# Ledger of designs, part 106: designed miniproteins, single chains

Each design is a single chain, and the fold is of that chain. pLDDT is the mean over its residues in the fold that is shown.

## One batch from the design tools (miniprotein)

Design m3671
Fold by ESMFold2-Fast:
Structure m3671 (fold): chain A 77 residues (1-77)
Amino acid sequence: MEKVSEEKRKEIEEKAKEMIEKLKEFSKTEEFKALSDEELRKLAERLRGEAEKLKKVGLEDLAEEFEKLAEEIESKI
């Protein structure tokens, strides 16, 4: 795992939690429903990338949440 300071790790954790909350909120909006299949695929790919980064800093629970969101988005394509 990448070594980061405790303060940096907390920042990453907080930002990840905010992203998860925003994504769950966004998934209920008309904007989300208006996304093309290609845009949904790109969004899922970004979420998988964020999950990979979170795993590297030891935030595996948050990484799993991002992976679940990516799967849910891909299921709508």
Scores: mean pLDDT 78

Design m3672
Fold by ESMFold2-Fast:
Structure m3672 (fold): chain A 77 residues (1-77)
Amino acid sequence: AAERLIRRAQTVAELAEKYGLDETVENARKAIEAARQGRLDEAREYLAKAVLDMFKNMSDEQREEFLRRLAELDREL
């Protein structure tokens, strides 16, 4: 559970950095730290905030890349 959540948050942080979304990066980083500390509910909340912010600030092409990256990650886990 924690490992999957951390890897998803890392993927969000990587793409947010690529797209220049500083607030999304910060929320993704908070999700990673919360998950590492076993605060899974808090980690899920930060990850949800990061994903929502990302979707609001992305083009359709960027959303396709994001969804593809998450699908690849889910197949690997």
Scores: mean pLDDT 79

Design m3673
Fold by ESMFold2-Fast:
Structure m3673 (fold): chain A 115 residues (1-115)
Amino acid sequence: MLSPLEQAILKVIEELAAKIKNPEVKAEVERQAALLREALLATPPERRDEVLRTLVEGLAGHLELLAEEYKFSPEELGLLVAFLEELLALLRSAGIESPGLEALLERLRARQAEA
């Protein structure tokens, strides 16, 4: 079974997918959510906290690449910023620090501000 934290993270990813208007990007985010769920279920419970940060940072990096490929609008970049802020808050609530996610959030905020 997934932990409450892991379930909350997956829910936040699924809620992001629901807000995305581009059907190809939506399908890719839903696919990434499914892959993350399977990776967590395949990970022994004692190692999930160790891998959760890396898996979340990987997902966020992939979303940054999708934003560039599909030329996200300022509104769509705003959805990613809000999504990353929620993920970072969930990780921090569990005592997990993510310098990679924080750096990515600042890059997306800068891109949104330039629009």
Scores: mean pLDDT 82

Design m3674
Fold by ESMFold2-Fast:
Structure m3674 (fold): chain A 91 residues (1-91)
Amino acid sequence: DSRVQQAIRRARDAADRVPDPQTRRAVMWLVGTAQRVRDPNVQLDLANAAYFIARNARSRDETIDLLRQFSRDSTNPVVSGILNGIADTMS
């Protein structure tokens, strides 16, 4: 729980520093979803993806590309479904 809470807090704090509004919305959507799911492994994966996107994406297109990449690299279908769902909404 403490590791999950720390990862969510880090992602949320990073979202505040995101200059692109579409990227910021996607990061906050991932953070919000991580807080609502019950599986701590899913929470941690979503929070880590959110943090990476907040730090590295500069545009809507880069955010979509990273969401698709994390979805493809994930072995968890719940994580993949959430990431693709957000990317589909932005496309």
Scores: mean pLDDT 88

Design m3675
Fold by ESMFold2-Fast:
Structure m3675 (fold): chain A 98 residues (1-98)
Amino acid sequence: MSAENAKKLLKELYSEKASPEENLELEILLSFVVAALTIAGESELAKRLAEAVIKLVKAGKLELAKEFLERALEALRAGDREALRKVIEEAEEEAKKL
């Protein structure tokens, strides 16, 4: 992912329903998880996760968005690609319900 794409995703993450602190925490967490996935060679999974999380944030589902980011990071740290894929698929299904 390019720096321009990262800036665009961060701008889209801001929710009018969230506090400035909640928006900043989600922005930092999303940026870190996307960067970590991209470094691990999982650029397509990083993009899919970012798109799902942004939709959840825009819908005001901040805690759910944070949960999916934390679960994805845990799966990546464990080296469990199957668990990582499952987390992203679950996030996409929740985003489809919006």
Scores: mean pLDDT 77

Design m3676
Fold by ESMFold2-Fast:
Structure m3676 (fold): chain A 68 residues (1-68)
Amino acid sequence: MSTKEKIEIATKELYEVLVEMDRAGASREEIAQRLRQKVTELQEELDLSDEEVGLAVQRAIELYERER
């Protein structure tokens, strides 16, 4: 699997977390906690660097903001 594919998967997973938590009416603190947990899981599972997982987070937030 390419680095680009890994980042795309991480972006989709993080985006789904943002959408799910927002629909559930979660607080900012709850969303931040869940995102941190998911980032750690994805970084370990997909063997992503801090820069690569950071890019996935930025892309997920950008997609979420555009679709609001």
Scores: mean pLDDT 81

Design m3677
Fold by ESMFold2-Fast:
Structure m3677 (fold): chain A 89 residues (1-89)
Amino acid sequence: SEQEARHKLLFLGSTVGMLRMYMYIGLKTNAPRSEIERVVEKLVKKIEELKREVNELFPSLSPEDQELAKQEIKLVDDDVEEAKKEVEK
């Protein structure tokens, strides 16, 4: 449903926010790199799962909300790619 798709988008945005915050804070601490890598991997996996769910519900969105969802997914992909690059350095 449209409501379900909107809720999934909210969860997607929140999870990406957690990834961004964890990367920012993690880089300011002396946390073990292997632990940072593990947490980032789990968050990325969760984000990819939520992205798939949003894509399945995409046809239930209005054309206006479809455009907004497409823009949000692009921002999500950019944030995930940035996090992966930081972990690989």
Scores: mean pLDDT 78

Design m3678
Fold by ESMFold2-Fast:
Structure m3678 (fold): chain A 90 residues (1-90)
Amino acid sequence: SKEFWEEVVEQAKGELERVKEIVEKALKENTEEALKEAKEKVEKFKEDLKKVIELAKKNNAPQEYLDELEEILKEVEELGKELEEKLASL
């Protein structure tokens, strides 16, 4: 149902907000340990999102929700890139 996919997107958005806070804290702390822990959280969320998107496609989720999930995935990928660049600069 549309309501089901709306809830899936809202849960993914909530997790993105939490992951962003973890990344911001790690970037501010600027230690290899904190940055690596944040990267592990980002990578796990990225892999979980990819699985959710694949399941959504298999279940013919409306394109509007697929687009929103893909947009969340892109933001997660950018967070991962930022952490990798910061780690490389240490």
Scores: mean pLDDT 89

Design m3679
Fold by ESMFold2-Fast:
Structure m3679 (fold): chain A 92 residues (1-92)
Amino acid sequence: KLEEAQKYMTEARKAYEAGDYENAVKYFEKAIELLGDEDPVGVGLLYYEIGEAYRKMGKTEEAKSYYRKAADYFKQAGHEEMAEYLRKLAEE
């Protein structure tokens, strides 16, 4: 489960570095599905990375949506400062 999620995270970051943001998003989404509710911080980080990929594609509203999802997961995990940062990022 974790090893499979880590494989998708690695592929997502390779795609992101290559400028293939659409495949980066798909791989990050697969990693989130595999992690489920077990790791709220990890899922929050992955939603943030999806938001960054959408921002690189010029899809600003989609990026903001994913920053809000990331903020909710960090808040669930008790990371209020990171959650607040991500909410502010979603408002810009």
Scores: mean pLDDT 85

Design m3680
Fold by ESMFold2-Fast:
Structure m3680 (fold): chain A 85 residues (1-85)
Amino acid sequence: DEELRELGRNQAQAAYDSFYRRLVAAGVPEEEAKELAQRIADAILRVAEAYLAGASPEELAALEQEVEELVKAADDKAAAAKAAK
C-alpha cells in the first residue's frame, strides 16, 4: 500500500514537472502553466488513490478520462501558445 502510494506520488510529481516545463517552453504564462500541471498531477494521484481503495473499473475509467481531458487541454494550450509567437 505505502509503496503503491509512493509510486502514485512520484508519477504525479513527474507529470507536474514535465507539463510545467513543456507549457512554459511553449510560451504559456508561468502561473497558468503551474495551475494546469497541478490539475494533471492531482488527477493522476486521484486515479492511484482510487485504485488502492478498490474502486470499480467504471470509476477508474471515469478518473482516467479526467486525466486524458486535462492532458488534452494542456496540449491544446501549448499548441495555441506556440502558434501565437
Scores: mean pLDDT 84

Design m3681
Fold by ESMFold2-Fast:
Structure m3681 (fold): chain A 64 residues (1-64)
Amino acid sequence: MEGDATQDAAGTRVTFDFDTAEDARAAAERYLEVFPAARIVRDTPTEVVVFDPASGVTYVFRQR
């Protein structure tokens, strides 16, 4: 967990919480199918982080 409260507003970060890790991963995979320029920057069993360079938005798909 990065606790850097002073990091730049270099992009919007959106977090989605899911009941299961499978739902979180499925949502991330659907996003990548719609936005092929987007890329996975972190992939764990419970969390997938996707960066979309076209919008500058980082999407976090995680199990709560």
Scores: mean pLDDT 74

Design m3682
Fold by ESMFold2-Fast:
Structure m3682 (fold): chain A 64 residues (1-64)
Amino acid sequence: VDVPLAKKKGAETAYKLAKENIEKAQAFRESFVANLRKAGVSDADVAEIRKAMQEAIDKAVAEK
């Protein structure tokens, strides 16, 4: 798995979804993170990607 690409794409998608529906964005975050774990991504990289996705969600909420 390309971790930098996953981080970028995960955050972009979470931001876009959060502008429409925060719950949908949160559900996507958990699904995306679960799929990364299944793909063998390290816990540290998963945590970093999850943090980036949460920051993207928080940014979208702040821009309301």
Scores: mean pLDDT 82

Design m3683
Fold by ESMFold2-Fast:
Structure m3683 (fold): chain A 80 residues (1-80)
Amino acid sequence: SAMAEAEALLAETEARLRELLQQLKAETDQSKRDQLMQQAVALLTELGRKLMSIVSEEEAERLMSKLVPLVEEMLAVYAA
């Protein structure tokens, strides 16, 4: 189903973002930290585009909102 596909994409993107977060926590080189954040933004942008192609905008926004705590943690780590 479209919803099952959307949930699978969300779970895959969450897993990749968690891997980037662990790399960001260990990385001391600013250029590499910037690249990790650019990768995170690209993953979120691509997820949003894919979700809107298979579910309604309302459902896509609801699914994307589940990643907000992880994104907030990434931003806090990046700013530190």
Scores: mean pLDDT 90

Design m3684
Fold by ESMFold2-Fast:
Structure m3684 (fold): chain A 86 residues (1-86)
Amino acid sequence: EAERLIEEAKRHIEKANEFLKKAEQYVDKDLEKAISYRLEAAKHLGEAKYFVDEAERLGADVSDLRKQVEEAEKKLIEVTKKIYEK
Protein backbone atom coordinates (compact mmCIF):
# COMPACT_ATOMS: atom_id res chain seq x y z
CA GLU A 1 0.00 0.00 0.00
CA ALA A 2 2.75 2.50 0.87
CA GLU A 3 4.34 1.82 -2.54
CA ARG A 4 1.07 2.78 -4.30
CA LEU A 5 0.79 5.95 -2.17
CA ILE A 6 4.36 6.93 -3.14
CA GLU A 7 3.52 6.43 -6.84
CA GLU A 8 0.36 8.55 -6.48
CA ALA A 9 2.35 11.30 -4.72
CA LYS A 10 4.94 11.30 -7.53
CA ARG A 11 2.20 11.49 -10.18
CA HIS A 12 0.53 14.45 -8.47
CA ILE A 13 3.88 16.26 -7.98
CA GLU A 14 4.60 15.81 -11.71
CA LYS A 15 1.14 17.16 -12.62
CA ALA A 16 1.53 20.12 -10.23
CA ASN A 17 4.87 21.06 -11.81
CA GLU A 18 3.42 20.68 -15.33
CA PHE A 19 0.49 22.98 -14.52
CA LEU A 20 2.80 25.51 -12.80
CA LYS A 21 4.91 25.64 -15.97
CA LYS A 22 1.76 26.25 -18.05
CA ALA A 23 0.52 28.92 -15.63
CA GLU A 24 3.85 30.78 -15.89
CA GLN A 25 3.75 30.54 -19.72
CA TYR A 26 0.29 32.21 -19.78
CA VAL A 27 0.89 34.99 -17.21
CA ASP A 28 1.70 37.52 -19.96
CA LYS A 29 -0.52 35.98 -22.68
CA ASP A 30 -3.83 35.00 -21.05
CA LEU A 31 -4.33 35.80 -17.39
CA GLU A 32 -7.52 33.71 -17.08
CA LYS A 33 -5.67 30.62 -18.36
CA ALA A 34 -2.76 31.36 -16.00
CA ILE A 35 -5.20 31.49 -13.06
CA SER A 36 -6.89 28.25 -14.20
CA TYR A 37 -3.57 26.39 -14.52
CA ARG A 38 -2.44 27.73 -11.14
CA LEU A 39 -5.63 26.34 -9.54
CA GLU A 40 -5.03 22.92 -11.14
CA ALA A 41 -1.44 22.98 -9.83
CA ALA A 42 -2.65 23.82 -6.30
CA LYS A 43 -5.17 20.94 -6.47
CA HIS A 44 -2.50 18.42 -7.50
CA LEU A 45 -0.09 19.74 -4.86
CA GLY A 46 -2.77 19.21 -2.20
CA GLU A 47 -3.28 15.63 -3.40
CA ALA A 48 0.50 15.04 -3.37
CA LYS A 49 0.75 16.23 0.25
CA TYR A 50 -2.10 13.90 1.24
CA PHE A 51 -0.42 10.85 -0.33
CA VAL A 52 3.00 11.77 1.15
CA ASP A 53 1.46 12.03 4.64
CA GLU A 54 -0.34 8.68 4.27
CA ALA A 55 2.83 6.95 2.99
CA GLU A 56 4.80 8.35 5.94
CA ARG A 57 2.09 7.11 8.34
CA LEU A 58 2.64 3.59 6.92
CA GLY A 59 6.39 3.81 7.63
CA ALA A 60 7.73 4.87 4.22
CA ASP A 61 10.73 7.20 3.90
CA VAL A 62 9.24 10.29 2.25
CA SER A 63 12.16 12.73 2.71
CA ASP A 64 12.77 13.14 -1.05
CA LEU A 65 9.05 13.52 -1.77
CA ARG A 66 8.70 16.18 0.94
CA LYS A 67 11.57 18.12 -0.64
CA GLN A 68 9.83 17.91 -4.04
CA VAL A 69 6.57 19.14 -2.48
CA GLU A 70 8.38 22.08 -0.83
CA GLU A 71 9.98 23.01 -4.18
CA ALA A 72 6.58 22.87 -5.90
CA GLU A 73 5.05 25.02 -3.12
CA LYS A 74 7.77 27.65 -3.68
CA LYS A 75 7.02 27.66 -7.42
CA LEU A 76 3.29 27.99 -6.66
CA ILE A 77 4.02 31.07 -4.51
CA GLU A 78 6.19 32.60 -7.26
CA VAL A 79 3.53 32.02 -9.94
CA THR A 80 0.82 33.40 -7.64
CA LYS A 81 2.85 36.60 -7.15
CA LYS A 82 3.34 36.97 -10.93
CA ILE A 83 -0.42 36.63 -11.47
CA TYR A 84 -1.64 38.92 -8.65
CA GLU A 85 1.27 41.31 -7.95
CA LYS A 86 1.50 43.05 -11.31
Scores: mean pLDDT 86

Design m3685
Fold by ESMFold2-Fast:
Structure m3685 (fold): chain A 60 residues (1-60)
Amino acid sequence: SMLKERAIDEIVRVMLTQDRETAQAEIRKIANELIEKEGFSDEEVSQIIQEAVRRTQELL
């Protein structure tokens, strides 16, 4: 879905551009917004974060 792709891209950007501590805080905020505002499950958010981590590692 476009919304999941947007979230993945946002998390990738955060991981590539922010320090570790700031990235963790921003990812937590994104995760909370996906659950609270968009109605995603914990499992769906976990999958979004895992995919973002995978893409970030490929880019290094």
Scores: mean pLDDT 85

Design m3686
Fold by ESMFold2-Fast:
Structure m3686 (fold): chain A 85 residues (1-85)
Amino acid sequence: SKEEILELLRQLSDVLLNSGNGSFQQLGGLILDQVRSLESTNASMEELKDFAQMVIKMMKNAIPSLDEDTAKKVEELVKQLEELI
């Protein structure tokens, strides 16, 4: 559902915001801002899936640069997102 995709994107943003890395904290904030925009505009399922796919691609590219604990949490959330889209 749209709510499940938005919830996973918010959880992913929270992980990045708590990562202790300034670049990933900034990325987490940008993801959260876009999630809020998509919620406020009642974005279509297609728009949510497109954004989720973009985030998945960015996260897969970022994982090798994340600390082990953050990488594990990101990988788990990315897998859950991939199952919904």
Scores: mean pLDDT 87

Design m3687
Fold by ESMFold2-Fast:
Structure m3687 (fold): chain A 82 residues (1-82)
Amino acid sequence: AAAERKAALQARIAELEARADELQARIAELDKRLAEAKEKAKAGDKKAEEEYKRLLKEQMDLSVELVSLAVEISVARRELAK
């Protein structure tokens, strides 16, 4: 039934949006840590330079996952609109 299909799509969208919110919160926390590591690296802390590079890679990985979730949400929303 159409109502059952819509309910399933709404549940899927809610699940994906919750995951996207969690990733956005993690990226925001990572941005703070990146700013701190960048300041320390600028002061000549080699350990902070290594941490900054590690955090940049982590941010990139999370950003790719967020883009994938955004695409899935967009597809599910289009299906819901039918």
Scores: mean pLDDT 84

Design m3688
Fold by ESMFold2-Fast:
Structure m3688 (fold): chain A 64 residues (1-64)
Amino acid sequence: SPEEEEKIKNHAKILLGATDGVLEIAKSIAKKTNAPEEELKKFEERARKIKEEIEKEAKEKLEK
């Protein structure tokens, strides 16, 4: 139903925002510990994969 589709999209949006928030916290901690650039890129790559999985899951739930 349109209402269920809206709820799925809203949940995905919240999770994507939470993922961005976690990434910023992770990068902040890494920078404080003088982590190398490669370590920061690893956090960015992990966040990208999590966001892709969120989008994939939402798409699958929207398809019947």
Scores: mean pLDDT 85

Design m3689
Fold by ESMFold2-Fast:
Structure m3689 (fold): chain A 99 residues (1-99)
Amino acid sequence: SAEEDIRRAEELVRRAEEAIRRGDLDTALRLLGEAIRLASRAFFTSDDEELRRRALEVLERAIELLDRILEADPDNLDAQILLGIARLVIGVGNLVLSK
């Protein structure tokens, strides 16, 4: 369900932040990639405005954490790709919400 996807994505973002604190950037990237996938799925499969808002909040937090990874490792291609995906999903999401 979209609600389960969002609860899982929120948990993954918290775990990613802890991985960044430990310097475990590979784990953080894996967790952020899964969180972005789950939040994106929840956004596009849910008609619930509150769940869609929470999905966008997960994506915004993922962007903040990806920026922190890129501060530590500026040439990290995986972080750059995930950042692009998250920004694209937010852009599309904002267009959907404006209708």
Scores: mean pLDDT 88

Design m3690
Fold by ESMFold2-Fast:
Structure m3690 (fold): chain A 94 residues (1-94)
Amino acid sequence: VTVEVTGLPEEAPAGSSVTVTCRATGEGIAKTSVVVLDAETYELLAYNQSEGTEATVTLSNLVAGRTYKAICVAIDKKTKKIVARAEKTFTAVA
């Protein structure tokens, strides 16, 4: 099982919106989750979970100079454990 964070550039314009998509590939996936944190403070900014292989959140009104950390996990049907994890950071620029 693998997970990928898709749709994120390294930088995005301040005041814009971005959609974070977590895609899991492989057999036996129960759930896919996406969490977005402030990379400095670890404040929870967005969360979604889906049953299956894809979860998305949209972040709106990105704050200039803020670095965002997206964390994607896939959860196995048999073990109920995280079997794949990916992280990606991106920065909102003025």
Scores: mean pLDDT 82

Design m3691
Fold by ESMFold2-Fast:
Structure m3691 (fold): chain A 75 residues (1-75)
Amino acid sequence: VEELVKEADKLIEEAKRAEAEGNLEKAISLYEQARDLYVQAASIYAQEGNIDLTKELLAKAKEVQKRIEELKKKL
């Protein structure tokens, strides 16, 4: 599960780089991948009964989704 979170975090950094370069389509794709990994990790932690990590990862996914929506408005 920790590896899913680490992969999502790496995708966020790659998305930020793509966004800074003006490649909004690539940034959106990378953010969508990271969002999906955070949701997947949250589901696993929920099944394990780890409520705090579940809430934290869902909050991260929500912030990523908000960023995706903002970037899509610029396309």
Scores: mean pLDDT 84

Design m3692
Fold by ESMFold2-Fast:
Structure m3692 (fold): chain A 79 residues (1-79)
Amino acid sequence: MKVTITLEADSEEVARAAMERAKKLAEQFGKIVDEKFTGTTGTITVEGISVNQGSALAIEVVGLALELGARSVKVTFEE
């Protein structure tokens, strides 16, 4: 399964901090195969993850990013 995490913040500094913490968390669940950072938006793509691990990652990353001041977090699941 493939999981894509997209986060947005009101400042580049907050977005970058949230992105770095999300990357460290995602590395514990699967392999990061793509990452992008543009302005205040960061995107991480993770592969080699099970459905249960993907659900756990989604719960953890949403809480983490919002705690760090991210405005929005989107998690997408693909085969």
Scores: mean pLDDT 83

Design m3693
Fold by ESMFold2-Fast:
Structure m3693 (fold): chain A 74 residues (1-74)
Amino acid sequence: SMEEERKALLEKIAELTKARYADLSPEQRNAVIESYEKVLAGLKENLASAPNKELMQETIEEIEAMIRGVREAG
């Protein structure tokens, strides 16, 4: 189903991001997390006024999966 495919995509994003940032120090990973969290905050603030809220929400979910991946790398 599309729901199962979406969950699989988010899990894959987290795993690929974890692998990508595994060789960084904890301090460097924290800087990456902070950068993604700033982007995420901006997207969430703009969500209510977005012309395509579904796409914005999907983008938010994908960035949250990336943040999870970086956190799991440490």
Scores: mean pLDDT 87

Design m3694
Fold by ESMFold2-Fast:
Structure m3694 (fold): chain A 75 residues (1-75)
Amino acid sequence: SARQELAALVQEGSIRLSEAVDNGESVKTIEEILKETEARLEQLAARYPELSDEIREQLAKFRRGVDFVIQKLES
């Protein structure tokens, strides 16, 4: 279902972010993970416009998580 796809994309993005941090990857790699996750969520919103608000909310939460990680790495 569309909701299962949304949950899977968010989970996959979160796992990739966590693994990149654990592996000592660069800020650039983390920014690339954000861009790829954003693109996939935007594609999902295009396929399921009825979930657009929920998808945008999840994307905003993911962006905040990435911002926190980058801020920690730059400190």
Scores: mean pLDDT 86

Design m3695
Fold by ESMFold2-Fast:
Structure m3695 (fold): chain A 87 residues (1-87)
Amino acid sequence: AQQTLAEAYQTFQDNIAKANALIAEGDPEKAAEAEAAVKAAREALKTLEETLKKTLPELPEKAKELLAKLQKQVDDTEAAVAAWKAA
């Protein structure tokens, strides 16, 4: 369970980093790749949340705060990709 949580968290971090790196590169042909990275990060976050809820029926305050922070990171990154595509 802890290993699955660590893997989901790492997958989330890797995909957020990839999307941000692609945005920084600014290659419009890679916009679809950045969107795919955001989608993968959202799926990893969903896996992390579901695994936490399955392992811990009552989520600790710190776990809820972490999930909220990660949700904001993926939302902000998705908005940045959308803004880049609209430019």
Scores: mean pLDDT 81

Design m3696
Fold by ESMFold2-Fast:
Structure m3696 (fold): chain A 108 residues (1-108)
Amino acid sequence: EREKEIERYLEIIRETLKELGHEDQVEPAVEAFRKLFEENPDYSLEAILAAIAMAVLNLLSPFPVYATLKKLNSIEEFIRLIVEEMVRRGKLVEVFEQAKKLLDQVPV
């Protein structure tokens, strides 16, 4: 189940990057997301995505991120927004180390 969800999320990430004209960044970004998802099995995929969003936005609290997810009512749209913001801010790979550190601050 989790493995299938990870592959589904990675496909959304791949498609979003291609749509934004960043095909050259697809494989590095997808591998960075995959690594974070696979190395943190004790966290929900939503929590990992929230940590990534916090790193992209330089936030210390997950609550604004979760408020956005609730408003969108779509994990797919939430993933697209994270990727769009990463591209807009020029943060396609470097945020993943910070996201890992922020996982301890995200509710399970």
Scores: mean pLDDT 79

Design m3697
Fold by ESMFold2-Fast:
Structure m3697 (fold): chain A 66 residues (1-66)
Amino acid sequence: DAAARRRLASAITATAIIGAGADFEGDHELAARLYALVRRGLEESEVTDDHQAVLDRLQAERDAIL
């Protein structure tokens, strides 16, 4: 589903931007946790066709961290 792939790409990008912002402000622990979510989301998107499930998990894990 092209729409789910686009939304997943946007969510990964948004998570990376939040992580970079935290890193810039000196919150290296928060940045590391967000970068780990970005890496996991990218890895999961390559091994499954269910991009909606990857998106839902990424958003839930990010919300739990923030």
Scores: mean pLDDT 83

Design m3698
Fold by ESMFold2-Fast:
Structure m3698 (fold): chain A 93 residues (1-93)
Amino acid sequence: MDPEEFDAEVELALSEIQVAVGRIAVAKVLNVPVDSLRTDEALIEGILEAVKKGMDKEWALKVLRSLLDVAEARGDQETVELARKAIEEIEKL
């Protein structure tokens, strides 16, 4: 296996883990069931709301960037556009 290909797979897996942890953290901040954040759209909306409620901005950006990487790897352009827009909104706060 190419070491560069292996590193890319590991980075993607870490991004997927970061997104999963992000769902749990956002659900806890918003006091909602984790299942309510099951979709990427619901997670993005939840992150924006959680930041307004005092969630760490840099942590929120890390989760959104990880979601962007995962969405790009899947070819999910709708989620890519939503994640980019959310990143821009948080950076302006």
Scores: mean pLDDT 84

Design m3699
Fold by ESMFold2-Fast:
Structure m3699 (fold): chain A 60 residues (1-60)
Amino acid sequence: MEQEKEIERVEKDLRLMYRSNTSQESIDAFKEVAIRRLEREYGVPRSKAQAVFDKIDKEY
């Protein structure tokens, strides 16, 4: 499913941003853009996208 691949890609990108010492402001901006894209183009609910990001945030 295209949704799964896009979520995995966004998850990968977020992990890379954390590993690269990206600023929290840039990470927050990336998350907001990613949530809106996933919702509008892939039909992923905002709550589901946020849960994925929350899971990653707990690892860092």
Scores: mean pLDDT 81

Design m3700
Fold by ESMFold2-Fast:
Structure m3700 (fold): chain A 84 residues (1-84)
Amino acid sequence: SEELEKLREEARNTTLEELDKRAEEALKNKDEELAKRVLLIAAIKSIELAEELIENNEFSEEELKEIREAVERLRKRIEEVLKE
């Protein structure tokens, strides 16, 4: 989806330090929209790390299945949140 591609671009352009600052701001201001966006960016960064680890490391078939299923569950939750 276009929304997912925009989220991926934002995740690539957001450092972990910037993400931490944004999370702190969301908590201090009780900004639910900012908190949601921070969580989505963190989730995308986690998915991209998992995909890189799958591609570049040797895992068992069972480990690969579990990792792929976890990544797919996270993708679905992200898409559900983006539709709200």
Scores: mean pLDDT 75

Design m3701
Fold by ESMFold2-Fast:
Structure m3701 (fold): chain A 95 residues (1-95)
Amino acid sequence: SDEEAIEIALKLAENIAKTLNLEIESIEIERLPDGSIVVTVTLKKGDSTVVLTITIYPKLKQVRITIDIYDKNGNLIFRFSTVTSYDLLKQTVEQ
């Protein structure tokens, strides 16, 4: 369900924040017309900003996870993006 998908995405974000000692500043959730769900979490450590974007594609049972790191001037210094199965992500965060 959309509710379960959002809960799993938020649990991933909380686990990342805890593991990397980052503070969650904001969480935005958007449902797109195609049924995709975008969860954008802005995290902070010192003067660096980390933007975690979790895009869930329910019809495909796929998830895209993107991590963008910005310096104090707002320049993108690092991007990591991966696609995984929704079921694998669910299994990972339910540990």
Scores: mean pLDDT 87

Design m3702
Fold by ESMFold2-Fast:
Structure m3702 (fold): chain A 100 residues (1-100)
Amino acid sequence: SEDIIEILEELLEDTEKALKIMKEEKDVEEVREIALALIDHIKQVAKELEPKNPEVAKKLLELARKAEKEIEEHPNDKDAIIKTVEKLAEEIKKIIEELK
């Protein structure tokens, strides 16, 4: 439905805004906090989408969990954290395109 696409497009915009801030931030602790806050936001969006589209909700939760694990495995690597969030943006774009 159009409302699901709108929610995902807003999530993508939030993800891209977070990426811009993270790339300009010099403190890896702040970069990690921004990335983890974004992952929590993705989990919240997935919960909201569960009753409307459980398959999309499941995909978002799996992406968030994988990203969280990658960040915890490389917590002091700014470039690795940024790449993890870039992959999240790419995967969200794919989900949007599959729903069109």
Scores: mean pLDDT 88

Design m3703
Fold by ESMFold2-Fast:
Structure m3703 (fold): chain A 79 residues (1-79)
Amino acid sequence: SAEQEAILEGIRRAGERAGVPELGELAAEGLRAIAEGASQEEIDRIAAEAEKLYNSLSEEEKKKLEEEARKVAEELLAE
């Protein structure tokens, strides 16, 4: 869906900017899965792995990611 694609693209950009490239890689994998018509179960699996990775981050890393995600959301909504 357009909403899922926007969220994943946002996470990909935010992860790269925040210095968490593994999160960006998972988001890119999710975008490719959607583009290739993967099942919702496969997309949910990628999302669960991303959530687990996020929960393993330090408070400083989470704060940086949230700050970058806010900026990226503004950029994506401008189009």
Scores: mean pLDDT 77

Design m3704
Fold by ESMFold2-Fast:
Structure m3704 (fold): chain A 87 residues (1-87)
Amino acid sequence: EKKKENEKKLLEAAKKGDLKTVIALLNEDPELAKVQDEEGNTPLHHISKLEKSKEKEEFLKLIKNVVDEEIWKIKDKEGKTAEDYYK
């Protein structure tokens, strides 16, 4: 199903730092931001783990208007939120 395919694409794009693909998918379906992998990581967890860059900073400014604050409160299996990984 396309929704499950998009969930996988979103997680892979977030892990790779393909922020343009992440923005495009989340603009189509913001609920995809709630998806968690086997370790409990959301797309925002993966993005927060990326090295500090101008692209990451601009992405985080843009995504604030696309995803609910509740997404930033989702915890991985270690009990950490995406904000806990933000560099």
Scores: mean pLDDT 79

Design m3705
Fold by ESMFold2-Fast:
Structure m3705 (fold): chain A 59 residues (1-59)
Amino acid sequence: MKVKDYSLEQLKKELLDAGYTQSDIDRVLSAPTLVEALSVKKPGAAAALEILAIRKQEK
């Protein structure tokens, strides 16, 4: 499964490179419902942001 090919650290770096802040990443990890709101600002990184939220929710 391709979603398992990324480490959490690598995924966070990709989001930071896309222009999200560490605060935005922390907010998604705390409240995954923010993914849609954040993806509106930077749609190019929306998939990476969703993967991060899913991985955090998975157990």
Scores: mean pLDDT 61

